Designed miniproteins, single chains, continued (3). Designs and how they scored, part 47

Each design is a single chain, and the fold is of that chain. pLDDT is the mean over its residues in the fold that is shown.

## One batch from the design tools (miniprotein)

Design m9622
Fold by ESMFold2-Fast:
Structure m9622 (fold): chain A 83 residues (1-83)
Amino acid sequence: MAVAVVEIIGENRESARKAATAAAHQALDAGGEVVSGRLEGNKAILEIRGKDKETAYRAGMAAANKALQSGAKEAKVLEVRDA
């Protein structure tokens, strides 16, 4: 198993929270499992588990793209690690 770490930045805390919520749903739809989420000011960090690094990365990318579509200023996969 592997975990993708996704960083989501909004205009403000509420924008980051809304984008992260949409991203979390998209990660689940993409076959990932959201194992943690945190919100720190206008930044949200999601950790998304997959069966392997490819699955985790794809779910993380789906989450990041959905965050951007949902009003995030920036969203990216920071890392994919073994878990």
Scores: mean pLDDT 88

Design m9623
Fold by ESMFold2-Fast:
Structure m9623 (fold): chain A 68 residues (1-68)
Amino acid sequence: SMEEIEKLRKGLEEVTELIKAETDPRGRATLRALAEAEVRRAASTMDPESAAIAEKMLEELLAEADAV
């Protein structure tokens, strides 16, 4: 549902800020992997359209973290 996607977005925004603040490459990789695993888990329970939105959201937020 859209409510599930919105909750996921809020969690990913929090993880993105943690990645931006993390100076240890291992710590950054762990946070990234956790975000990817959470989206993969959530998407597996969604319809294809919602799953695509969730995956695109992950891509966009991780790109934002990488831009710093």
Scores: mean pLDDT 81

Design m9624
Fold by ESMFold2-Fast:
Structure m9624 (fold): chain A 86 residues (1-86)
Amino acid sequence: MEEIESLSEEERKELRRLRVGRELKLYEAKLRGEELTEEDISDEEALEYAELLERLYQAVLSGKATPEQAKLIAEYEAIAEKLEAE
């Protein structure tokens, strides 16, 4: 089991962001017909995807999101909820 006792709240938050980011990138790769594994995704790339999700949320909240961006954020939210329930 993962050691969480020695982790700060910030570190736990980053680990969650890494998990979400990796799942989102794997999902996008699957949509593009790419067969990626979790090990093929760097921590840097995973964090970039987590940040992309945050930016998409801001675009939706400001009413500036395109229909494609709104659809993408809905798919990302579904993945994030699935990981949260896990």
Scores: mean pLDDT 69

Design m9625
Fold by ESMFold2-Fast:
Structure m9625 (fold): chain A 68 residues (1-68)
Amino acid sequence: MVKVEMLTEDSAFVLGDYKVRSSKGEVYESGEVVPAKEGDVFEVLDENGNVLDTFTVPKVGGVKVVEV
């Protein structure tokens, strides 16, 4: 599971069991505040770097939960 909370119009907090990768190729771990905008597509990665799922960044104050 990965949970993403949109803190501001330019940043999101990521929490969960998997790493996420931005559209720019930057990889982030659980507990990080990451640069993101509403509508950005992020990838959820397994331990080998394979894509498990993708998600779209929610609006400010929104929370997205990805079950993988």
Scores: mean pLDDT 84

Design m9626
Fold by ESMFold2-Fast:
Structure m9626 (fold): chain A 81 residues (1-81)
Amino acid sequence: SVEEELQALLAEIQAMVAELLKNGSPEQIEQANALAQQTQARIEAVRDALADASDEERLRALTAVLREFKAQLQKILEEAK
């Protein structure tokens, strides 16, 4: 279900953030903060674009944004270049 997928994504993101704070460089932490700010702006844009959409449609769109956030956060964890 979308709810299960969202819950799994949030748990994985939390684990990745914890790893970054424990073992990340200052540069990686700065990049992660910038990415978090960009992701928040994307979430707000999705909410605005889907204001008249169903709750399920909004949830699916937010899940997609979080998948992208996770993918980009993983790149930061692998190495900041």
Scores: mean pLDDT 81

Design m9627
Fold by ESMFold2-Fast:
Structure m9627 (fold): chain A 66 residues (1-66)
Amino acid sequence: MESAKKFRELAEEYEKKGELLLARQLRVVAAAIENGDIGELDEEQLEKVIKALEENAKVEEEREKK
């Protein structure tokens, strides 16, 4: 579960930086990989998912404030 481990590590780092929404989203993805809902990700896929979550977190914060 290398992909899940990397998402867990990133979530911890973002939580320490105060990016709680992004940290939460990273943990959800890690849990999905650990539970088998999502397969193992290669380095390219992992990078794309992280980028997508970062972008979604920014959009969600904007939507929350309108």
Scores: mean pLDDT 74

Design m9628
Fold by ESMFold2-Fast:
Order: structure tokens, then sequence, then C-alpha cells
Structure m9628 (fold): chain A 81 residues (1-81)
């Protein structure tokens, strides 16, 4: 399974990550976990606030949020067209 091979490579790369890279990976993980919680309970203001806070922290680390990544991908497609 190609997926099993990809996971093995990803795990090996994680073992060579710096402390800063580990912190960035944790923030990304927390953001996606919080986004999943918001999708399940969109009216819960406390979860929405958590998502915004994690998004802000990601921005401070220079990590592109999924929305920002999608926007950049669309711009890249327009430039290549």
Amino acid sequence: SDMKRILRIAKKRQQNMTDDDHKKTQVISDYFSTQDRVNKNPSDISIVKDMINYGDVMGKFGIITPVQLQSRQRLSQQIRS
C-alpha cells in the first residue's frame, strides 16, 4: 500500500525535526482538530474562538492556514494560465 509507505517516510522525517518544527506541527494539529470540532458544532462560540486563536498562532509562526493555502493555490493557477 502506497499509503503505508508514505506514512513510514513521514514518521522518519518527524524523527529528524527540530524542537521548533515539533511546536509548529503541534499547532497545525491543534488547528485541524479545532476546525473539525467547529464543523460539528458551528454555533458553539467557545470552539469558534479556539479556532481563531489557533489560526492566529499559526500565522505568527508563518504557517499557512488552509484558507490562505487555497487562496494562494488559486492565485498560482491564474498566473500559470
Scores: mean pLDDT 58

Design m9629
Fold by ESMFold2-Fast:
Structure m9629 (fold): chain A 67 residues (1-67)
Amino acid sequence: SQKEEEEKRLEIAKQMAIGAAIALGAKVLSIEAEKVSEDKIKGIAKTDKGTIIVESDKEKGVTVTLE
């Protein structure tokens, strides 16, 4: 179902942000994911080294930002 596909995509976004935090050696303090559009999702990890934002877009690819 479309709802199950959306939940799966949000979980993948969280896992991408967690993976980026692990790669930085950062401690994850909180994890969030949000649907921006049908093709774009965000995973957000707040860490002891800053906030990691992973944006996944079906046409533009994946962008990782540290704030």
Scores: mean pLDDT 82

Design m9630
Fold by ESMFold2-Fast:
Structure m9630 (fold): chain A 61 residues (1-61)
Amino acid sequence: SDDEEKERLDRRLVQAALDYYRRTGDEAAYQALLAEIEAIGKIEDVAEMRARVDELLARVA
């Protein structure tokens, strides 16, 4: 379902943000990532949400 996919995408973003924080120790960047993740979670369209998820994941890799 779309709701289950959105939850899975959100978990991936949260994990990526935590991994980034663990690697860098950058609290300000971590807080900015959390705010961006919250904004992405408000996207109604799953395909649009997925595109934004892919963009963020590429940036924090």
Scores: mean pLDDT 86

Design m9631
Fold by ESMFold2-Fast:
Structure m9631 (fold): chain A 80 residues (1-80)
Amino acid sequence: GVEEARKGGYLAGSGIARNDPELAAEGIRLATEGSVGKEGADAMGRGAYENAVKSAGPERGQLAADMHGGGAAGAWGGAT
């Protein structure tokens, strides 16, 4: 559900901050699988991304955004 999606986002952010692409990918996959429907996935993605950035840190958030926009972007709150 919603909580699982948020946790997935946090895990993804942590993985990126620690430079662990495998962990980041797994977190995103879990969040996506936990989401319900297209609309839910979109809203959860945005919230999860924001939560991940907040938990991992603002400086690390920039790195996560760069990775997501460069090659492995999943459109998880990617609008800012």
Scores: mean pLDDT 53

Design m9632
Fold by ESMFold2-Fast:
Structure m9632 (fold): chain A 85 residues (1-85)
Amino acid sequence: EFQEALDRVLNELFEAVGLPAPAPDMSQEDTLARIQAAIRAQTDALIARENLPPAEVAEVRAALDRLIANLRDMALARAEALVKE
């Protein structure tokens, strides 16, 4: 079913970003939100470590927001493909 396929895709993404397995009762929306938060936290740590100028920080954050938006769409598309074979 679509929900099972989407759960599998989200679990794969959770593992890929280095998070522990989601709780069994965690919603797909909560799982996706945690993946997005982990990506943002890792990017913020990189910005702080490299001490980037404000102009470069703004550019990196804009690219990150676009990547996070695409991540949701890609997860949904992959789940749909798994259901359709």
Scores: mean pLDDT 70

Design m9633
Fold by ESMFold2-Fast:
Structure m9633 (fold): chain A 91 residues (1-91)
Amino acid sequence: EKLKELAEEIKEALERAVKAVEAGDEEAAKEAMRELEEKVTELLSLIKDEEKKEEILAAMAKFGRAVHAKDAEAAREAAEELVKILEEVAK
């Protein structure tokens, strides 16, 4: 199932982005964020539930702000929130 596969890929990109922020690796964080944005855009095109789309967009925006601020703790918290939403959607 494409939705489930895409959710797993997003989860992997989130972990790579968080690890890059924790390591101070700006290049790795940028690459992980680019992949994450591409996969989230694809995921949103497959979702018909408008409330779930808004939840994902809000969680993604929160995660992006934390990565931009180089705040590893906030990035980890935002990633956990997004993963929870993705698990509900991919079910």
Scores: mean pLDDT 84

Design m9634
Fold by ESMFold2-Fast:
Structure m9634 (fold): chain A 97 residues (1-97)
Amino acid sequence: SREERALELIAEAYRALQEKKYEEALRLLEEAYRLLRGRGSPGQLAQIAVLSLIIYKESKDEELKERARRIAEAAARELTKYPETKTMGELILEDLA
């Protein structure tokens, strides 16, 4: 399923981040976000938002930072639509400002 594939991509992105492979991690998170956006998966969207925020903060590459910021913002905005993740989404959006 799309959710199972997204979970695999998120796990691969986490491993790439542990190795400081920011571009690979971001590519995987961008694919995972495309699979999940608008489909009511707040837990997986939270993972995408947090991992993308880490790339935004840790990467020294301005193009990667901007791409990471866009995905983190998009995922975090979706989190604000769910009562259980609203606060998390708002905090991530504040951290990106």
Scores: mean pLDDT 88

Design m9635
Fold by ESMFold2-Fast:
Structure m9635 (fold): chain A 75 residues (1-75)
Amino acid sequence: SDGERLLAGLREAAARGDGAAAATAGWQVKQAVENGMPLSDPEGLARAAREAAAASTDVGGREAALKAVQAVEAY
């Protein structure tokens, strides 16, 4: 599912500490939520995005992941 792919992207970025991956995954989550994607596990997505932000060594990756948290929590 789309939600599973987004969750996987955030978890992969967190596991690697990869700011560029976190930026990409965060942007994709934000775009999906803003485009009306139904969320089966919004709390899981928000947790994964927070973990990606915490693991990111890059400011841009952290910011994108935190914006994803905001988008999911505003849903």
Scores: mean pLDDT 81

Design m9636
Fold by ESMFold2-Fast:
Structure m9636 (fold): chain A 75 residues (1-75)
Amino acid sequence: MESEVVSAEEAAELVRESMLKRAEKAAEELGISVEEVRKKIDEYVAKLKAASEKALVSKITDADGEEVYAAKPIP
């Protein structure tokens, strides 16, 4: 696990990219379309950018072997 403070824009981009790489698998697991998953990702990253100018980003390897980025706004 690695955590770094970056701009909210950079955090949003990292989270968006990692989630989009897993979007098809997430869509199959949730039983929804890939387009709906993309829409939810966009909403999530927009909220991240709105919450703060900076975010703490953590890189996690999930059970599927995918590198996933998680971000939390810094107050």
Scores: mean pLDDT 74

Design m9637
Fold by ESMFold2-Fast:
Structure m9637 (fold): chain A 97 residues (1-97)
Amino acid sequence: SAVKKLLEEMEKELQEILEKEGETPEVLEELEVEFLRRLFEAEEAKEEILKILNEHIKNGKDNPEANKLLEKLKEGIENVANEEEIRELVEELKKLI
């Protein structure tokens, strides 16, 4: 999983930075923003997320209202233009994954 690899790499980088800089809110926020950029800039991670969303939509195991939300998330991911949109989409994805 490309998403899982990015999470593991980010966790390792976070550990190394915390050992050097210490655990501060500023350092943690900067790392979170960087992680969000990497997640959506990596074509493989983006494709994996879209594949997961498409499978949930197609299988129809959930309430029709849930499928409508998944379609909106898919459209948002495909049309990401800036850091604020990336941040919002990640928060929504965390609720579905």
Scores: mean pLDDT 57

Design m9638
Fold by ESMFold2-Fast:
Structure m9638 (fold): chain A 81 residues (1-81)
Amino acid sequence: MTSNFVATGLSREEAEELAAFAESLGATVEISYGEVTTVSASGLTEEQAEKLAEKARSLGFEVKRFVSPRTGDLTVLARKP
């Protein structure tokens, strides 16, 4: 089972910091720069997803957990309050 992490509402600096951290864990990372800056990380273990969740919380983000009913994959979602 793979885990995923998505963070939204980021500054460019926050996006680069979270992306670098996720890549250091061995994740596949995508940064989307648009009206809302988003970082997506996939191919994580549950432990790696929790490390990213804790990093996001340290930056002041709200974190929620979702389990996909189709795949059983865990997704951790972080966003600015």
Scores: mean pLDDT 80

Design m9639
Fold by ESMFold2-Fast:
Parts: structure tokens; sequence; C-alpha cells
Structure m9639 (fold): chain A 70 residues (1-70)
């Protein structure tokens, strides 16, 4: 379970990094990241995991760090 979640998070992170190197704007990166985050939250919700708010907060912090690093 944890391995699958970590793999999915790594895939999302890699996709964001690739998008950045492809010259997408911060706004486009944020929109893409939000869509990916929602898909991930849907999977977490489907598995019956609580603490969705903590996952969301962590994703938002990660995205903010990426935007600040641009």
Amino acid sequence: MDEELEREIAEIRALIEEADTRGLTPEQLLALAQRLARAMLRKVEATGVLDVEEVRRRVEEELQRLLESL
C-alpha cells in the first residue's frame, strides 16, 4: 500500500519536473498539479484513508516549494 502511494507521488513529481523543463508557465504547472492532486485524493478516499486534509496540506506545501524554486 505505502509503496504504491510513494510510487504514484514520485510519478507526479517527475511529471511536474519534466513539465518545468518543457517550458510550461507556473500557472500551467499549478493547474496540472492540482488536477494530479485531486486524482490522488480520489484514490486515497476510495481506499478509506482518513487524514485527507494532511495529504492535501503536504501536496500544497510541495507545490509551493516548486513554484518558489522557479
Scores: mean pLDDT 64

Design m9640
Fold by ESMFold2-Fast:
Structure m9640 (fold): chain A 100 residues (1-100)
Amino acid sequence: SAEEEAKRLIERLLAGFETFVDDLNNSSLSESQKTSMARQFTAKLTEDLLLHVQEGKISIEQALEALERMEEIVREKMSEETAEAVLEVIRRAKEQLLAL
């Protein structure tokens, strides 16, 4: 069903995000490089999420819930500097969703 497809899409997106965060934390990259990569990856994921909402694959409510779960992962697993940068990207995505 469309509801089950939306759930699977969100679960895959969130699993991919958490895997990215864990891989980033285990990397030998500088804090600056980690922040840059995290910002870019999060921007791409939030753009994909917005596209899925625009295409009717996911509701605005489901997308907002996914972004809130991403914020939780960020706050739990990322350094303060990287977390601030990523949370700003997520905040902008929430604003774009609410403008749809």
Scores: mean pLDDT 90

Design m9641
Fold by ESMFold2-Fast:
Structure m9641 (fold): chain A 65 residues (1-65)
Amino acid sequence: SSTELSAAALRLVGAQLEGHIGEIELKDKDIYVTLRSESEETARRIEEDVRTYAEEMGYRAHVFR
């Protein structure tokens, strides 16, 4: 939904600003994200937001820790 997508996008911006997202690479329909979180719970939540955003936009998400 539009609301869920907006919420996920805002949380991802926050995660990037807080230094939890290290590298982002976009290749065709694949998005590669490397996380820099000390917390497994934080990393899991960011991964879920990446997946939500990527799937809504038609991309496949690959998340590394």
Scores: mean pLDDT 79

Design m9642
Fold by ESMFold2-Fast:
Structure m9642 (fold): chain A 100 residues (1-100)
Amino acid sequence: SKAEELREELLKEVEEFMEEITKATKDKEVAVKAREVILEGTDEALEAVEKKDLERALEILERMEAELRELLKDEPEALAILEERMPVIRKKLEELYEAV
């Protein structure tokens, strides 16, 4: 129950992050690719949490952040959102890990 609530909170943060990135990204093709990177990275990180591998989950988030920084390098508003949202997502993932 607590793990399920924290999972829902994390998924809500990720959904809001994707919406903000989409709105802030001027190049629509780049916005679509950024959403795909976030969805794939989140899914892999959640699988790692389920397997109780926090180190792997955090590694996946670091890789996702690096891919997004390269993809969004010419999108300053989207990069600002990345800087604000990634710490929140990381914290929520760690909280979920502690509850599993």
Scores: mean pLDDT 88

Design m9643
Fold by ESMFold2-Fast:
Structure m9643 (fold): chain A 84 residues (1-84)
Amino acid sequence: MEKLIEDIVEYAKKLAEANGRELTQEEIDKLVEFAKELYEKYKDERVVEMAANTAIQLMAEGKSLDEAIDEAKKVAEELYKKRK
């Protein structure tokens, strides 16, 4: 999980930079909290990775962090059900 969280944060920062913005510490903290909550709920690093990447991509497309997280939560639940 630690390495996965580092990879998620690095990807988010790089994608934000590519779109001409910098992530705030609050945004980074919320994204990390989201990833940890997903792992606690599903115990599946792949679900966490896919959902977090979805949130990051939605933010890059212009959605707010809160909107992106809400959509990513739905993706996580769907992915978890398909992986059983």
Scores: mean pLDDT 81

Design m9644
Fold by ESMFold2-Fast:
Structure m9644 (fold): chain A 68 residues (1-68)
Amino acid sequence: MKTYTLRITKGGPVDMGEVISYLNQNPRIRATATDDNTLTVTTEGVPISEILGMLENMGIEAEVVSVE
């Protein structure tokens, strides 16, 4: 598993609950919000490019702040 901390850089303000629900539709992705602009995303075999693409489909651009 990889845990990514993502900061939203464009597309805010956003409904973080909707963003989390959208990402969590994939059973290999677990997303939580730490604030209005920061997401923690844990994945099992899903590349970060796919997660960023999912956010882009919602009109959101994000950057990777950390990987653990």
Scores: mean pLDDT 81

Design m9645
Fold by ESMFold2-Fast:
Structure m9645 (fold): chain A 91 residues (1-91)
Amino acid sequence: MREEAKKKLEELEKLVKDPNASVEEVHKLAKEIAKLAAKLVDEGDIESAQEILDRMNEITNEASKVSLEKELEVAGAVVHIATAVSVGKRL
């Protein structure tokens, strides 16, 4: 996994678990992570994109324990990443 992706995923997990962090902050960061995963697919780095997808699924599960709104934002990003990885396998 790329270092920039790892840092963003660590930040997202903190925002999900922080009751003072807004749903908007979670939305923005989840969208940035999805964009990064799509870029990695375009570069042929399907393995790193898959690792991001796996970690985003873990964060979705953590969000489900604390906030439905945060869970939906992370899950939305997971759908976009999963689609990009699926397309990337055909390139």
Scores: mean pLDDT 84

Design m9646
Fold by ESMFold2-Fast:
Structure m9646 (fold): chain A 100 residues (1-100)
Amino acid sequence: SMLDEIAAEIEALLEEATRRLIALMEAGASRDELNAVIDELRARLLELAARLPPELAAQVKTLADGTAAAFRQAIEERASPAEIRLITEIAKQELRDLLA
């Protein structure tokens, strides 16, 4: 279904952003470069949310905002790759619960 396709695309975007953040953090990238990845992820999640019914769109927007905030906090606290991946796994589980 369209809903399943959008869910899969959101999960793929979360996984790709996670890989990019970890690689950039390991390379010693600037906070501005890390925030750019988070901003791009949030923008793309909001574009996908716009394709959903209004009630689901609002919930996915909340998920996108919460996930972006969690990644920014993790960067500020110099979180490990395992902690960054945990944020992504929580977001994926919350998405599955919303779309169940």
Scores: mean pLDDT 89

Design m9647
Fold by ESMFold2-Fast:
Structure m9647 (fold): chain A 84 residues (1-84)
Amino acid sequence: GMKEELIKKGEEYVKKAEEYEKKALYHHSRSDYETAIKELEKALEYYKKALEYYKKAGDFESAERVERNIEGVKKGIETLKSLL
């Protein structure tokens, strides 16, 4: 149904965000902090899209998990910016 389709889109955007977090971790491990920040900013965009879909679906448990991921990514970005 419509709710299941919204949840599926949320899951797809979470997967995309996680792929960008992995790319950021790779660049961080090589001290390429500027590229790591850009990859985390893309992860943040995808987590925000996932959050909107979970909220529209009424899946507040998944929305809360994504909100925690968003806060983690934001802290990661600020930490990396402090190293530039």
Scores: mean pLDDT 91

Design m9648
Fold by ESMFold2-Fast:
Structure m9648 (fold): chain A 116 residues (1-116)
Amino acid sequence: SRFEEIRERVLEGMEVLLAREPRPAVLLVDGSTSIEEVRERIEALRAAGVSLILLFASGLSPEKREELDALIAELRAADPDLGLVVFTAEDLDLEPEQVEELARAVRELVERHQAE
């Protein structure tokens, strides 16, 4: 399926990123998450020593998507050493449940690399 192909490509890309031994974290954002909460969570992860944030977003209004895009651009400009990768349901043409499943698969991969 299209979802299985996307999942395989994302997990392959994550294996390449994890081979560089970053300190990764997975962040899930939905339509109920405020942009201020997203900022606070990213800043808290960075303060905790996270060097790679994998952000999965679904169910965002167009206005909230624009605010998220602006926040991501701001954070990338302010901290170029922070890896910040964004996956949205809209960009991937996935259902919200599929984005949540993808985020879970990536989190499991991250946990396996941290245990090794």
Scores: mean pLDDT 82

Design m9649
Fold by ESMFold2-Fast:
Structure m9649 (fold): chain A 73 residues (1-73)
Amino acid sequence: SEEARENVLLGASAAVMELHLRLLLKLKAPQEEIEKAIKRMEELVKELEKSDDPELKEMVKELKELIEEVKAA
């Protein structure tokens, strides 16, 4: 279905953004780049929150937890 395809694309975008943020942290990127990645991820989370898909809801929780952990560090 079209809805299933949209959910796959949203989930894939979230996975790529998470990988990007984790790589910035692992490679000790400048703080400004980390902050930009967090803001982009927060915008994507708002889009994912509109979905009723249970897997996307779990991704939202995981991404929010990651964002809070990075901000606290």
Scores: mean pLDDT 83

Design m9650
Fold by ESMFold2-Fast:
Formats: sequence, structure tokens, C-alpha cells
Structure m9650 (fold): chain A 90 residues (1-90)
Amino acid sequence: MNMSPKDIELLSEVSMYVISAAVSKIAAEIALKKGDIESAIEHLEEAVRKLEEGLKLLEDSGSTSPEVLQQKAILEEEIAELRKRIEELK
């Protein structure tokens, strides 16, 4: 199965937000190990913002390709998990 060039470009752009969110998640884990709960929450909230920007790109694309729909589901699940973790830390 060959993805359309437009879907490849879309998923590549979304991947940059996912990578950025992963960096923020790592920063949150480092803060938690240091006992800095406030900093950890801030980093997790930044990760959520980045994933929400990626999700918005997928939603705005209108693409129904299996790869795009799968990535949308993955981001929706990760955002929900991070939001739950933030509330548990407050």
C-alpha cells in the first residue's frame, strides 16, 4: 500500500509535534525524579498542547486513509492518558 504524497507530508508534520511532546514528557519525568511536581505538570501540559496541535492537523486534513485514522486514534488516547496523569499529580 502506497500512501498519497499529501498524507506522507501530513504524517511527517504531525511526527514533529509527537517528537516535541516526547521531549516534554522526558522533561516531566526528570522533574518528578527531582520532586518538582509543579514543573512536571507544566511539562506534561506542554506535551498535551503539542499533541493537540498534531491532532488538529489530522482533523483539518479531512483524510480518511487508514494510516491517518490510526495516528488520530493514537494521539487521542495519548492526550487522554496525559490529561489523567496531570489531574492525578494535582
Scores: mean pLDDT 87

Design m9651
Fold by ESMFold2-Fast:
Formats: structure tokens, C-alpha cells, sequence
Structure m9651 (fold): chain A 68 residues (1-68)
């Protein structure tokens, strides 16, 4: 459910980059995940939607660093 909610929030944010509600929800879902493997999975799924997103690339790198 967190992955689905994060994906939906990211899709909303990509359509409306100024949608602060979507951004806030996305950040909240990452924090609630706390499981670094799950957080990495979320970031990978978001990158399928927006592979060139610097924000999503940085989030993926953050979780990869936490897993080592």
C-alpha cells in the first residue's frame, strides 16, 4: 500500500510539479517505509515513471547507501 500511495503521489507530482500536497505525501510515504529495501523498491518504481528525475535518482541513491 505504501508503494502504491507513493507511486500515485509521484504521478500527481509529475503532472503538477507545484502540487505541494503530492510532494508532502511522497515524502511521508518514504519516511513511513523506513525499511531500506522497501524504500529502494519505491524509488525504483518511481524511476520507471520518470527515469530522468534527479529527485527520484537521489532518493534511490540514499536508500542504496543505507543498505551497505
Amino acid sequence: SFLEKAKKAAEELLKEPWNLSALSRLVTYYDLAKDYEFGLKVAEELLKIAPNSKVFQDIKKYFEEKLK
Scores: mean pLDDT 71

Design m9652
Fold by ESMFold2-Fast:
Structure m9652 (fold): chain A 62 residues (1-62)
Amino acid sequence: SKVERIKALIEQDRKTIAELEERLKEAKADPSTPELRVLLLELMINGTKVVVERMEETLKKL
């Protein structure tokens, strides 16, 4: 069903967010990490979170 498909996509994106958050933690722990790399990881995390939020909103309307 459409509901089951959206739930699967949310789970996949949540896993991606967790992996990116771990990479961000590692990047921030290294003082030699360029600021732009930290910014890129933060943008990727925030972008994926927006997608998850929109999918969750869609589920509430179904």
Scores: mean pLDDT 87

Design m9653
Fold by ESMFold2-Fast:
Structure m9653 (fold): chain A 100 residues (1-100)
Amino acid sequence: AAAEAATLRNLGAAFGDALDGVAATVAADAAKGQADATALAEGLDAVAARNPAARDSLQAGAALVREAAEAAADPAKAVALLREGRAALTAGLDATAAAL
């Protein structure tokens, strides 16, 4: 339905903004960035459990965010992983919304 498609697109935008915020935090404070990335990955998994149509995209995003958390000591690598996760989440959620 159009309302479900709009919800998935809004989730993609909200998670995109969250990933941008975590990327900025990792660059400024690696320890806080690691904690924020871990919390974001857990949030993505929780939303994936509630949204089976978007599960694969959300879980793929969560995996990249977890890799970014593990790479927090290398901020350039962590930021690159977060940017990859943002692109994958946005594209996957938009594709899922378009199929609804």
Scores: mean pLDDT 84

Design m9654
Fold by ESMFold2-Fast:
Structure m9654 (fold): chain A 78 residues (1-78)
Amino acid sequence: LTPEERTALLRAFLESQGFVPRPLSPEEEAIARAVAEALGIDLEVARDFVGFLRSLGYRGSAEAYVTAAENLLAELAS
C-alpha cells in the first residue's frame, strides 16, 4: 500500500465506525505522531485512529498502536 492508500483506507474505516474526532491529550498526540511517522500517513488520520482506539479503552505504547494500525491496514487491504 502507498501512503495515500493507507490514509484513505484508515479514513474510510473510521468514517464507517461513526467516529467523531476529538482533541487529543499530549500523550495521545505523541502516539499519533509515532503512528503517522511509522506508516507515512497523514497526521490528522493518525490522530483520529488513536482517538478511536482510546475511545474503545485500548491502552498501550506507541509501538503497540503502530502494530494495531499495521494489522488493521493488512486486514482492510485483503
Scores: mean pLDDT 84

Design m9655
Fold by ESMFold2-Fast:
Structure m9655 (fold): chain A 57 residues (1-57)
Amino acid sequence: SLDDQIEELQKKSAEVDAQLQEAIANKAPKEKRRELVLEGASLSVQIMLLFIQKKVA
């Protein structure tokens, strides 16, 4: 269901945030940190679109 998809994406978003914090703490390359930021942003957009879908249909 849409609720299950939203919960799954929220879990992935939290995991990406944790990976980003670890990458910053470990001074990972800028490219790696940038990729994690973009992945997190992508997940946030996907979650927002699913909430819109849930509200309208």
Scores: mean pLDDT 84

Design m9656
Fold by ESMFold2-Fast:
Structure m9656 (fold): chain A 90 residues (1-90)
Amino acid sequence: EKLRKIQDLLNDAANLSKEAQTLMQKKKGVIDELAEEQKALAEKGKSIDSQEYEKMLAELTAKRRKALAGIVDLREQVGQKFEEIRNIQS
């Protein structure tokens, strides 16, 4: 009797996961640019002041969080669906 509700939640999770993958593909260019900035900063960190390095790292981390926010939100929704499945099974 719980099987149908679990199946519906699994289908919802699958759809949200597909949406997250699609969004990641659309943002791939931005993600790739941020990866190049990370590599450049790692090389630069050998030659710059530690305070300047920490500031640049914080700015890059903020850009990365902003770029991934929509994907994180979708993955969080998937987690909520799996939490509901666990609550049904407990």
Scores: mean pLDDT 80

